# Designs tried in a protein design run: designed miniproteins, single chains, continued (2). Part 101

Each design is a single chain, and the fold is of that chain. pLDDT is the mean over its residues in the fold that is shown.

## One batch from the design tools (miniprotein)

Design m7744
Fold by ESMFold2-Fast:
Structure m7744 (fold): chain A 64 residues (1-64)
Amino acid sequence: SLFDRYDTDGDGVLDAEELLAFLRDLGATPSPAFVETLVRRVDRDGDGVIDRAEFEAMAAGALG
């Protein structure tokens, strides 16, 4: 799973740093501010992390 590849902590959530790594692996060069904005958009709980369901919804939109 893509999620498991970027879940380096193995805790079942992704933080902004793990999302930045994911976007860079896609060939993007996003700013940290862009990643923070993306996390806020996807993260309904406001805890600064993204669970598997939130990540997969985002990745489906990004990968088409």
Scores: mean pLDDT 70

Design m7745
Fold by ESMFold2-Fast:
Structure m7745 (fold): chain A 88 residues (1-88)
Amino acid sequence: TQEKIEELRKRALELVEKAIEAVKNKDYERAKELLKELGKLLVELGKLGIDPVKLTAMGILIAAAGFALENKDYEEALAILEQLREIF
């Protein structure tokens, strides 16, 4: 299922890029929706055998980005999303 893993990783990176754009455009509700979809995708990646250390790091960053958005710390949310982009 390497092709499926690659497809899901590409989709995850696309969601991260869209979330970054949403935050920059002050569309914070869209950014939250995108993070929710990213979280679901991460669960599927875990089931397909992605490196558990990487998976855990990505999960922590997704949660942290969501927390920053809820706290209206949009600069921190952007920084965390940029980190997610580098990991994927």
Scores: mean pLDDT 85

Design m7746
Fold by ESMFold2-Fast:
Structure m7746 (fold): chain A 66 residues (1-66)
Amino acid sequence: MRYKLTLKGSVESQTGIVLRLIGDPNVELKRLGENVYELTLHGSEEEQQRIIEELKADPNVELTEL
């Protein structure tokens, strides 16, 4: 699945999220702007859902399905 990921909050918060996502082999991240990314998820539905729920739980993350 593909998502538009918008990061808010501090530079430290944004950097932490990006590094966590880049570290996951089932995640592809393409920078669209300073704080906007295209997120592509691979792997099982369970793994994809875990990542989505984790991102949605963060108040500094806005996630929109593409």
Scores: mean pLDDT 81

Design m7747
Fold by ESMFold2-Fast:
Structure m7747 (fold): chain A 65 residues (1-65)
Amino acid sequence: SERDAFLREKAIELGLSAELLRRLRELTAGQPLAYVERVLRAMVERSKELNVPMIELLDEVVAEL
């Protein structure tokens, strides 16, 4: 799917762990691609700002968006 292709591309581009990619797929299941893009962008930005691994931010970002 377009969503899966996007996630695979970003996993390579951003160096996402297999566990983060798996959880991101599960937590965004059924959501449109635009939502997945927003979640991933927010995680990247917050990870850089807070110096915290993206996997630690996933649940909070999904809850807020």
Scores: mean pLDDT 81

Design m7748
Fold by ESMFold2-Fast:
Structure m7748 (fold): chain A 59 residues (1-59)
Amino acid sequence: GPSLFDPADPLSAEGLKKLEEGKKILEEHPDDKEKVLKGIGLVLDGIGLAIEAALRKKR
């Protein structure tokens, strides 16, 4: 499907896992500056991997 996160694509699957981990950190520790920065970093890495996977995908 037209989703950035495809579990069949290893890069997209890794990106999704990083996004979920980052989101969890942000939800659990919103007032912790170090945790927030770590969570944002994981979310950005996850999105970057998903975009890379989507750009390389040819049907």
Scores: mean pLDDT 76

Design m7749
Fold by ESMFold2-Fast:
Structure m7749 (fold): chain A 50 residues (1-50)
Amino acid sequence: STFDSIKTVLKRQVDEGRLDPSLREQVAQNLVDAGLLTPEQAQELVDYLS
């Protein structure tokens, strides 16, 4: 799924220094607002990027 692809891409961006980990909560919320993730998936994403 889409959620697993998002997790993989964002983790890569954090690891490559392209995404500041301090922004992970904001990015996850933006994805909920865009209708791409549920709030539960956003919480899992934030934890995954920690």
Scores: mean pLDDT 83

Design m7750
Fold by ESMFold2-Fast:
Structure m7750 (fold): chain A 77 residues (1-77)
Amino acid sequence: SGDEKVFEEVERLVREAEESKDLETIEEALRRVEELRREVGENPREWLDPANPPDPRELAAFFDEALARIRRLAEEK
C-alpha cells in the first residue's frame, strides 16, 4: 500500500543515521524525517493509502520514535 512508502523511507533514514559516523549525515536524516512528517500531515493522500489509512496514534508514535532515535545519535556526536 501507499503507507509502506512512508514507513520504508523513515526506516531507511533511521538506518542511515545509525550506520553513520558523520554528524552532518545524522542531522540531514533528522531534517528529512521531520520534513516527511510535515509532508504526510499536509498531503496525506500522496503518502498514505486513502482506503486503509494507518491509525493516527501508531503513525504519530512511529515518527516520534524515529525522531527520538536520530536525536540521540546527534547528541552523541
Scores: mean pLDDT 77

Design m7751
Fold by ESMFold2-Fast:
Structure m7751 (fold): chain A 69 residues (1-69)
Amino acid sequence: GLPSARELLEKALEAVRAGDKEAAQRHLVRAILTAPESAHPYLAEAGRALGAGDYEAAIEALEKALEAL
């Protein structure tokens, strides 16, 4: 089956913590396709933070997205 939004967000968070921006972006894009709308504002924040290289902000946004699932 397809990975759940939670699984994809947890993988994105792990990748950010490891400094793997490319893996984090890949998991985040997949999470956006599967996540409920309640998580989408935080996913957008995480994407912007990753694009800016702000990994601390990306971690915070991903943690909020997990809480919003």
Scores: mean pLDDT 84

Design m7752
Fold by ESMFold2-Fast:
Structure m7752 (fold): chain A 73 residues (1-73)
Amino acid sequence: MSIGERALRLGERMLREGEESGDEELIRLGEEALRLGEEALEADRAGDILTAIGHLLRVIGLEEDARLLKEKM
């Protein structure tokens, strides 16, 4: 699975969970993950591996932020 696909799936899950729970912060993080996923897909199609790696690191950070936010609920 590409980095962009991973970020899009993360964003979709975070938006769904945020909408179900009314968690505005989780919705915001989901929207950011979707934006990063779109940017990563464009970079992947262009063959820009360094940009794709940068997006991967950001997606991993968003996954951790989402996990920590859910623990506080």
Scores: mean pLDDT 72

Design m7753
Fold by ESMFold2-Fast:
Structure m7753 (fold): chain A 70 residues (1-70)
Amino acid sequence: ATELVLKAKEAAEAGDLATMRALLDEALAIAEEELRANVPAEEREAAIARLRERAAGLLAQLEAAAEAAA
């Protein structure tokens, strides 16, 4: 997941938003699957919500970085 996020940052810096979004979606899918497999049901909903909030924040940062690079 970390490697996919680093590649997404590189794609954002290059202005390739499509590749950035695809890589972030892949990283998020892997992270959500790991949470679904490893976190108890009582904590899972909160953990996934927190993950999605962090993913949204990262997407906003990468979109801002791509805009700054343009």
Scores: mean pLDDT 78

Design m7754
Fold by ESMFold2-Fast:
Structure m7754 (fold): chain A 68 residues (1-68)
Amino acid sequence: SAMEEEFERLLEELERLGVLAVIRGDEAAKQLAVDTAKEAKELAKDPSKLEEAIRLLREGIREVRERL
């Protein structure tokens, strides 16, 4: 579905930002990316929570980008 594709796209973006945080030595940005990805993956196990998981990923990406 379009929402499943959006979830995967956003998850990949957040995971790439987490890798960038590691390269830059930003432990706080790395931890935020890891924790947000973990929570979003747990939410996404329930199809009814997929929209919530997508919102969480978008917010996490924003916060990690602002920190980097």
Scores: mean pLDDT 89

Design m7755
Fold by ESMFold2-Fast:
Structure m7755 (fold): chain A 121 residues (1-121)
Amino acid sequence: SEALQALNAALGSLLSLGNELDKQRDKIAAASPEERRRTVQALRDRLREARRLVQEATKLLKKVDPAYGEKLGKQLDELLDKAEAALDQALVDPKKGTAEAARHLQEAADLVDQALAHLSS
């Protein structure tokens, strides 16, 4: 289904970004303030793309299960807002900010994975 395909794309984007945050944590911590700003901005751009995929997936989910899609959409928006705030924190505290961003992205990925299981049942 279109919803299943969109949820899989959203899941892949969230997991990929979380993994990139974990891989780049020490590099961001060691970076100059200018390099850190550029790297965090690139991660923010990737988060915006992940949010777009999540919003498309929840829009499609709302067409087949309106109540579930609305609930999931609100939960995912909150987690992605927290991930964005954590990326902003990474400019000042890179280890804490990237760890918190990765945690929120993993929580979002877990919710998307649960939605995939729900549609497959």
Scores: mean pLDDT 91

Design m7756
Fold by ESMFold2-Fast:
Parts: sequence; C-alpha cells; structure tokens
Structure m7756 (fold): chain A 66 residues (1-66)
Amino acid sequence: AELEKARAAALALQRRILEAQGAEAPITELSDEEARRLLEELRRLRDAETGDGAHRRLFEEVLAAV
C-alpha cells in the first residue's frame, strides 16, 4: 500500500506539472524507491511550509489524490 500510494502521489504531481506546462510525457519512469522518497519529501515539504499557502495546498491536493 505504501509503495502504491507513493507512486500515485508522484504521478499526480507530475501530471499537474505537465498540464501546467502544456506537455505530455510518459510518467511511469519513476523507480519504486524514487516514488517512495518523493512521497516522503512531499510530506516533509508540506509540514515545513510556512510561507505561501498555495504550495501547501498543492501538496495537500497531491496527497489527497492517492
């Protein structure tokens, strides 16, 4: 479950970034370890967020999408 959740969060984040840039690309190139670390870093960034609420909302939306 944790690995699947990490992968889903990573894919959701990449999709949002690509949509904002107007680009399409294969999103399944992340390794299992990279996906897990990305999820953990997203959680840390959300918790450390003390500035603009827009960044916090982005992280929360990505985490909620999994």
Scores: mean pLDDT 61

Design m7757
Fold by ESMFold2-Fast:
Structure m7757 (fold): chain A 63 residues (1-63)
Amino acid sequence: VSAEEARAIGEQHAKILREEQGWTPEDVVSALRTAAAHFRAKGQDEAAQALLDLAKKIEEEAK
């Protein structure tokens, strides 16, 4: 999975969790960090970093 693809999927999933499921920004950030850890464990460091960058952006927007 490319970094761009991982970010796009992460953004879509975050939007669904936030808008349809009513998740808090903190819960969404936690889910993205968990997904990033799974990508890193599989050697997909660029995809993992893209999800961590997205999580940081969401956390900063919530402040």
Scores: mean pLDDT 79

Design m7758
Fold by ESMFold2-Fast:
Structure m7758 (fold): chain A 82 residues (1-82)
Amino acid sequence: AEEAMKAAAEAGLEAVRLAETAEGGAAAAVAAVGAGAAAWAGMSPEEARRAGEGAERAALAAGGERAARAAREAGEAAARAA
């Protein structure tokens, strides 16, 4: 279950790469929030935090500060909830 949730979170981050060619920052923010939610659903607190940090970095690269903030907040919420 945890491994499957990790794969889902990583798939969300991969969606950022695809979205970069189509919708840029908005799609990156959505993918990052989705990754955070997936982390919360099945990951340990430490894994959720790391997934959130990865999502923030990916969102920053693709969508700038606003996307990065959304990813960061999603990851922090996931880590706290777990």
Scores: mean pLDDT 55

Design m7760
Fold by ESMFold2-Fast:
Structure m7760 (fold): chain A 59 residues (1-59)
Amino acid sequence: MSLEELAAEIGRKEALELGEKYGKPEEGRKVAEQVERLALQGDFERAGELLREFEKKVK
């Protein structure tokens, strides 16, 4: 597994878990798809920012 694939897998999982935890599974799926796409493109900074923003929004 490449670094991009590993980051995409971890980021997708984190977004899905946040969505389920805070009762927003559909939003979690959308964020997971965006984080996965950004990580696969090597844009780890933006992927991480998106995940952090989602977490702050749902808390």
Scores: mean pLDDT 82

Design m7761
Fold by ESMFold2-Fast:
Structure m7761 (fold): chain A 55 residues (1-55)
Amino acid sequence: MLKGIRDVLLEKARAGEDLSEEIEQLRKLAEQVPELREELEAIIAEVERAVAERA
């Protein structure tokens, strides 16, 4: 599941789509599932980097 979400978000980031809401949802999920926090934070960082490189 998380790998699929990561891949979809990276494609959208490279296409220049606004992912602010999706990033917020991932942060909320990290708060609800502390066991996945590290993985979710890594995905968020990767997506934010892709958005910054696009900009």
Scores: mean pLDDT 77

Design m7762
Fold by ESMFold2-Fast:
Structure m7762 (fold): chain A 87 residues (1-87)
Amino acid sequence: AKEYHEKGVELYKEGKLEEAVEYYKKAIELDPSYLEAIFNLGKVLEELGKLEEAKLYYLAVATSEKTTEEQKKLSEEALAKLDELEA
């Protein structure tokens, strides 16, 4: 899981957003509780203009029983921002 997440981060830094999505999805497939990968997937999808998909992943982080207070806050802030853009 970590190796795919690290590759996704590298691809994101290179501006290869679609490839970053693929690697974050692979990380999540191996570890469905990998909240950092789920949050980063939401962020990349937001940059790709896939706002509805981004919301689903941010919501998954915000509602996870394994989420930290910081992860929940960041995800809720991201969701609020996207709701304002679609209103």
Scores: mean pLDDT 78

Design m7763
Fold by ESMFold2-Fast:
Structure m7763 (fold): chain A 73 residues (1-73)
Amino acid sequence: SKKGKELLEKGNEAFEKEDYEKAVEYYEKAIPLLEGELRADALFNLGKAYQKLGEFEKAREYFLEAAALRRAA
């Protein structure tokens, strides 16, 4: 959806500014509104944001979820 893409872009902007908490918020809001490769991208970027926050277990879970979606596509 358009809303999902806008939230993904806001997440990416927050990540580039090193505002990783805000990036997490935007990615988590975007994910249920996205499908396929865009959802996989949002999940992978959410994992990177959690990694930057030191939340390594959460990061790993989202990286695996993104990889599973890409294999299913």
Scores: mean pLDDT 88

Design m7764
Fold by ESMFold2-Fast:
Structure m7764 (fold): chain A 89 residues (1-89)
Amino acid sequence: PAAEIRELTALALEHIKKGDLEAARAYADKMEELLAQDPENVEGLILLGAVYFELGDLEKAKEMLERALSLDPENEAAKTMLEIVEKKL
């Protein structure tokens, strides 16, 4: 489960870099499906937040990062990324 989310994250980010936003969104959708089966996966929520941030979907990025912080309030990666996302909203 965690390994699959990391693999999907790498694929999504690679396709964003290539300008294939449709493929990147499809990988993000698969990450959402995996997180529905493991909703307390803090790492997965942060990784999906990062993918949405790179896609420019700041509202979805914020949603994922807020969920991560609800589970792990001291998570520095989630705090830092959420601060950046909120400044761009």
Scores: mean pLDDT 85

Design m7765
Fold by ESMFold2-Fast:
Structure m7765 (fold): chain A 60 residues (1-60)
Amino acid sequence: SPWEEPLLALLQAFPDHEFSVAELARLTGLSRAATSRTLRGLEARGQVVRTPDGRYRLAR
């Protein structure tokens, strides 16, 4: 997906930071909906982790 690379690049640059969907959308220029769908795909593949408060971080 063309949206996976910019999201993963941001998460890899700040591996300990917990990003909101809105923050990632703003930083990448993607819509909130596209960002959320892409993050769910990355989470399903074990590349990112969703926190209980709805934020995302790089998987460890």
Scores: mean pLDDT 83

Design m7766
Fold by ESMFold2-Fast:
Structure m7766 (fold): chain A 62 residues (1-62)
Amino acid sequence: GPSPMRELSEEEKEVLRIQGEGFELTLRGEPDEKLLEKAREIARLTGDESIVKEAEEILASA
C-alpha cells in the first residue's frame, strides 16, 4: 500500500481543499487551458475528482 512517508502534509491537502472553493470563483475568469490543467493537478493532490468536473462545468457555461 502507499507509504505515508513525505507525502503531502495534512496542512497542504487542507490548503488545497480550501483553495478549491476560491479557485472555482477564480477559474471563472481564467482561460480554459489553465482551468483544466490546474483542476487535474488539484485532483491528483487531493484525490478529489470533483474539481475536474467543476472546471468542465465552468468551460461548458462559457
Scores: mean pLDDT 61

Design m7767
Fold by ESMFold2-Fast:
Structure m7767 (fold): chain A 58 residues (1-58)
Amino acid sequence: GPIEEEAERRLKSAIEGLKDSPIVGELMLKETGITAEEVLNDPEKALKKLIERLKEEE
């Protein structure tokens, strides 16, 4: 749904940021409440956390 698409879009943007600069990528992820370590170790769990956070905002 729209929330899942938004979460995927934000996560992809953060992952691309991590590839260009680890520091910038971590800052982008911190705004979402997810750490770079979580994304690298378990991207599926990170996506679920982001979806849950977006649901709380709506």
Scores: mean pLDDT 70

Design m7768
Fold by ESMFold2-Fast:
Structure m7768 (fold): chain A 71 residues (1-71)
Amino acid sequence: DEELKAKLEEAKKLAEAYSKALPQEVVDELLKLLEEAIKAEAAGDEEKAKEAEDKVSKILNENAEKIEEAF
């Protein structure tokens, strides 16, 4: 699916941008969770998509100061 592929490519670009602010381990986890959320949403698994999105939000909130310093 071209739409799914485009969203996954956007997630990778976002992870690359965060690599300027965050340790690689954190960036890898964010990318994994973003891809999980995108794939779960495409599959209609709203519960799994929400769980992945909640984890992304938690990581971003915990690292908000570092992200603001880089952007």
Scores: mean pLDDT 79

Design m7770
Fold by ESMFold2-Fast:
Structure m7770 (fold): chain A 142 residues (1-142)
Amino acid sequence: SDAELLARLQELAARVAERHNVDVYVLRYDAAANKAVVVLAALVPSNPISPDVDVVQAMFEVRSTVDPLVQKALEGLFEGKAVAGEEVGVDGVRRVMAAVPFRLGDEQYLAVVSGTESQGIDAEKALEVARELAREFERLAA
């Protein structure tokens, strides 16, 4: 069932998040609403700025034109390309994000990996983890 597939994706995301000490989000493109929808999130307590799922959803719906990391993630979703980037926020915290598009059947998804310098993450490592996550999600659905 779709619920059983979602549960397996959530378990995989949680294992990858814990193993690499990073936050993981999975987004689905909803063509009817023309929106990116957060399907799941796996957040680690070591990220001092981990948003809750509602805040992540709001970021992708509202902040796409003003947040450089969110803009890069949405570019990956709509253009079908892997993207990664870093930003130092007004709080002085270095934020890192990578986004890798993947497909489950005919539906378009985005695997997003996020973290901070305190977690030992950079753009290259975030991209490697996001690529691993996308490949494993596709294997799970095959």
Scores: mean pLDDT 75

Design m7771
Fold by ESMFold2-Fast:
Formats: structure tokens, C-alpha cells, sequence
Structure m7771 (fold): chain A 75 residues (1-75)
């Protein structure tokens, strides 16, 4: 599930950044649309992607892969 991969990647990034448990819990409870929008926003802030919400599974997997890379870089 491409959306689930994005959620896991964003959670890993948030934990690596030391975000509070309240924010971690918010990410767990986000709708698919809110999650994808937030993921795109995080990547855009790092200059690596547009703020466009990923719509295809390939786009979602690319977003997840970049978030996974950012999470590892933050450790």
C-alpha cells in the first residue's frame, strides 16, 4: 500500500526530528489526503519536490523514498 508506506516514512522522519508524541499521534490519525499533503509539504520545505499532492502509486512511492532518505539523514 503506497499510502501506508508514505505514513510509515513520515512517522520515521517525525521521530528522527524529535517531534512530540502529540504530533506523531496526529500523523497516525491523518486521512490519506491530509497525509499526502503533509508529506509533499515536508519535501517542498527541503527543496527536493513541489508542493503537489502525489496522486499515482509511483508518485506516492517516490515521496515515501525521499522521506525515508530524510529520516536516515536526520539520525
Amino acid sequence: DAVERVREALLAYAKAQGLPEEEIERIKNMSDEELLRKAAEVLAAHGNFSREVPRTDAEKEAVAARLEHLAEAAK
Scores: mean pLDDT 77

Design m7772
Fold by ESMFold2-Fast:
Structure m7772 (fold): chain A 74 residues (1-74)
Amino acid sequence: SMLERIAEEVRRRARELVEPLEELSEEEKEELVESAVRFALAFSRAFGIYDPSLVVPLALQVLEIDVQYELAKK
């Protein structure tokens, strides 16, 4: 399904994004990754947009904001 493809691509790329961040615990990294996946699926369903080329970069931009917030709390 298109949603399955979006979820897997967001999860893969989100993990690549958070992996080098030594300031974050493994639990915090996994929570951020799964949050990005949940955002992508919610966005796709809410707006009827199933294009990975749009949804995946958008989810990663939201993840960048969430990462900055988590790092600021440290």
Scores: mean pLDDT 89

Design m7773
Fold by ESMFold2-Fast:
Formats: C-alpha cells, sequence, structure tokens
Structure m7773 (fold): chain A 68 residues (1-68)
C-alpha cells in the first residue's frame, strides 16, 4: 500500500540521517511525512517499525557484548 511504501521510505531515510548525525533533517523529514499522511494508523505503524528496529539493535548489542 502507499502508506507502507511511505513508511518504508521514511524508515530508510531516517536510518541514513541518524548514521550521519543530521537530526535537523531527520526532524524535518518526520514533520513533512506526518503532515502528508496525517492518520493515526500511520503513527501506529511508525511506532511499530521503530519498536522492531529497537529489537534488532538490542539483539546486536547482546551479540557484541558476548564478543567483547
Amino acid sequence: SAREARLAELTARAAELLARGDFAALDALISETFADVGSEEARIALIRAMSRARGTASASGAEVGKLA
């Protein structure tokens, strides 16, 4: 769906901006996306996507901790 495609694009761009440390551009991107989609379903999907990304980061942290 268009909403899923938009959220996937946002997630990919957000990850790239986070890697660069460009928080101003990240905030602008999020604000623009929320203005375009403007639905609670989009908010819930974004929260879920971030929760999944957090789960992956937590698992990676545990693996690195075992190696160190």
Scores: mean pLDDT 58

Design m7775
Fold by ESMFold2-Fast:
Structure m7775 (fold): chain A 64 residues (1-64)
Amino acid sequence: STLYRVTLVSENAVNFGTGEVYGIGEVLTLENVKVTSDGMLTATLAATGNPVLAGASGVEIEEL
């Protein structure tokens, strides 16, 4: 399977399905990401804090 680098910028407190929480303006870079069996890459956004908003801007997906 092809591996990907995924870069995301958090807009607020987010969890990209990695089990970690990223703060506002923090950059997440994931290396060697495999697509699902359906050929899709899925990122899950979950908000924490008060007020609670989950968002990401600046999404880049690069084939390795």
Scores: mean pLDDT 59

Design m7776
Fold by ESMFold2-Fast:
Structure m7776 (fold): chain A 81 residues (1-81)
Amino acid sequence: MEEKYKKAAEELKKLAPSYGDFAPELNRIAELVEKGDKEGILELARKLVEQDRYLVVESTADILKKYGLEELAEEIRSLLE
């Protein structure tokens, strides 16, 4: 449902400035979320975990869950293992 992705993306964009140097990564995720690009989100999240950007990945999963994208949020959270 496009509305859920759009709302999640808006909150990610609002949160991005609070992450300082990680704001670009959070904004890139927000763009993919806005498009509903599940595969792109997962690929970017995997790369961010490899770069020790755990907070960006965790915040993404939390926001997706907040807006009812629970399956995608759980899949992203599993990458933190």
Scores: mean pLDDT 81

Design m7777
Fold by ESMFold2-Fast:
Structure m7777 (fold): chain A 73 residues (1-73)
Amino acid sequence: EKEELLKKLKEAAKKYNDAVLKGAPKEEILKLAKEVIELYKKVFGKDLVILELPDGIYIVREKEHVEEIEKRK
């Protein structure tokens, strides 16, 4: 059910944020980000992408918003 998936998504997002904040290995961060992306797609039917910022921080954004920004260049 959607409610159960939403709870899993929140837990996965928390684990992802905690891993980023503690400086976990890139492999661990990417694994957690992938889990968040899969759960978000199941809950909301939207694709997420991983963005690497210049300061080495990874953020997860909706693909539609990223594509809209690219299109407006």
Scores: mean pLDDT 67

Design m7778
Fold by ESMFold2-Fast:
Structure m7778 (fold): chain A 60 residues (1-60)
Amino acid sequence: SLVDELRELAAGAPKEVLSEEELEELQKKFPGFTSGLRAVAVELQMPRELIEEFLRKHVP
């Protein structure tokens, strides 16, 4: 699942707390970045660069 792929990508990554504004801009830029995926990415404290990489690869 996309959620499992996201968790695997986050496991070795540096942690970053993104602002609500940055998350909103990511959802506008990537329509496939659903509220569910956003919630998981926030919980995992994924850096913005890795979220964008994931979205470009898995939810174009």
Scores: mean pLDDT 80

Design m7779
Fold by ESMFold2-Fast:
Structure m7779 (fold): chain A 70 residues (1-70)
Amino acid sequence: SMEEKLEELMKEIKALLDEGMEIAEEKNDYEAMKELKKLWDEALEAYYNKDLEKLEAIKEEVKALLEKLK
């Protein structure tokens, strides 16, 4: 269902953001921490709006930020 897809994407995004936050904190990368927090706020808004395409786009943005941090 759409709800199950939205919930799964949110879990994936949360896991990626948690990983990113841990890396950013270890590196004292305050700009990355701010960007990760912004992406989480955007993900919450997209989730409440049931915007699947936006959540998929946010997941890719988080992945790109993680690659930049590593």
Scores: mean pLDDT 88

Design m7780
Fold by ESMFold2-Fast:
Structure m7780 (fold): chain A 75 residues (1-75)
Amino acid sequence: MDGTAANVLRTAEALAGPETAEAAARALAESRSPEEARARAEEVRRKALAGGASPITAEGIGTAVLTLALERIAA
């Protein structure tokens, strides 16, 4: 948990800025349902694009956040 989540947050901050990293951290910590996880991951993707990430990078960050949030909810 620690290493993968921390790596996703560092990548989001480096490639898309601190606002994207903060949104990703909230998605990972605060999502309580699959629907909430999808909504928060979509917000992270949008913030990544706004922060200057390429479309493929924004998709990658959003997908990683969604996968980790769903894994945490299922655990």
Scores: mean pLDDT 82

Design m7781
Fold by ESMFold2-Fast:
Structure m7781 (fold): chain A 98 residues (1-98)
Amino acid sequence: HMVVFAVGEKEDGSIVVAVADTPEEAEKLLRERGAKLLKISTDPKEVARFIYEKLRENPEAEIEFVAANPDDPRYRQAMAEVLTELRKLIAEDEAAAA
């Protein structure tokens, strides 16, 4: 019942985060978006940290979220958790750098 995240990168450097019930489905969503698989995880904190590291390498990179079923509130909640953890990492880095 745990959702799976797959993080991928397109040729233009944009990041795609896919949310599904299985790793295979999450990978399929990345392929449909033209993204190369970089990471699979079930932990939103781990996903957020990985995205944060990618944004440090390329600050102009856009992030796209795709879900196996965009109307499923479980996937929307999972995406919101990743965004919340990512915002925390950015805020902590800004506070430490200031």
Scores: mean pLDDT 82

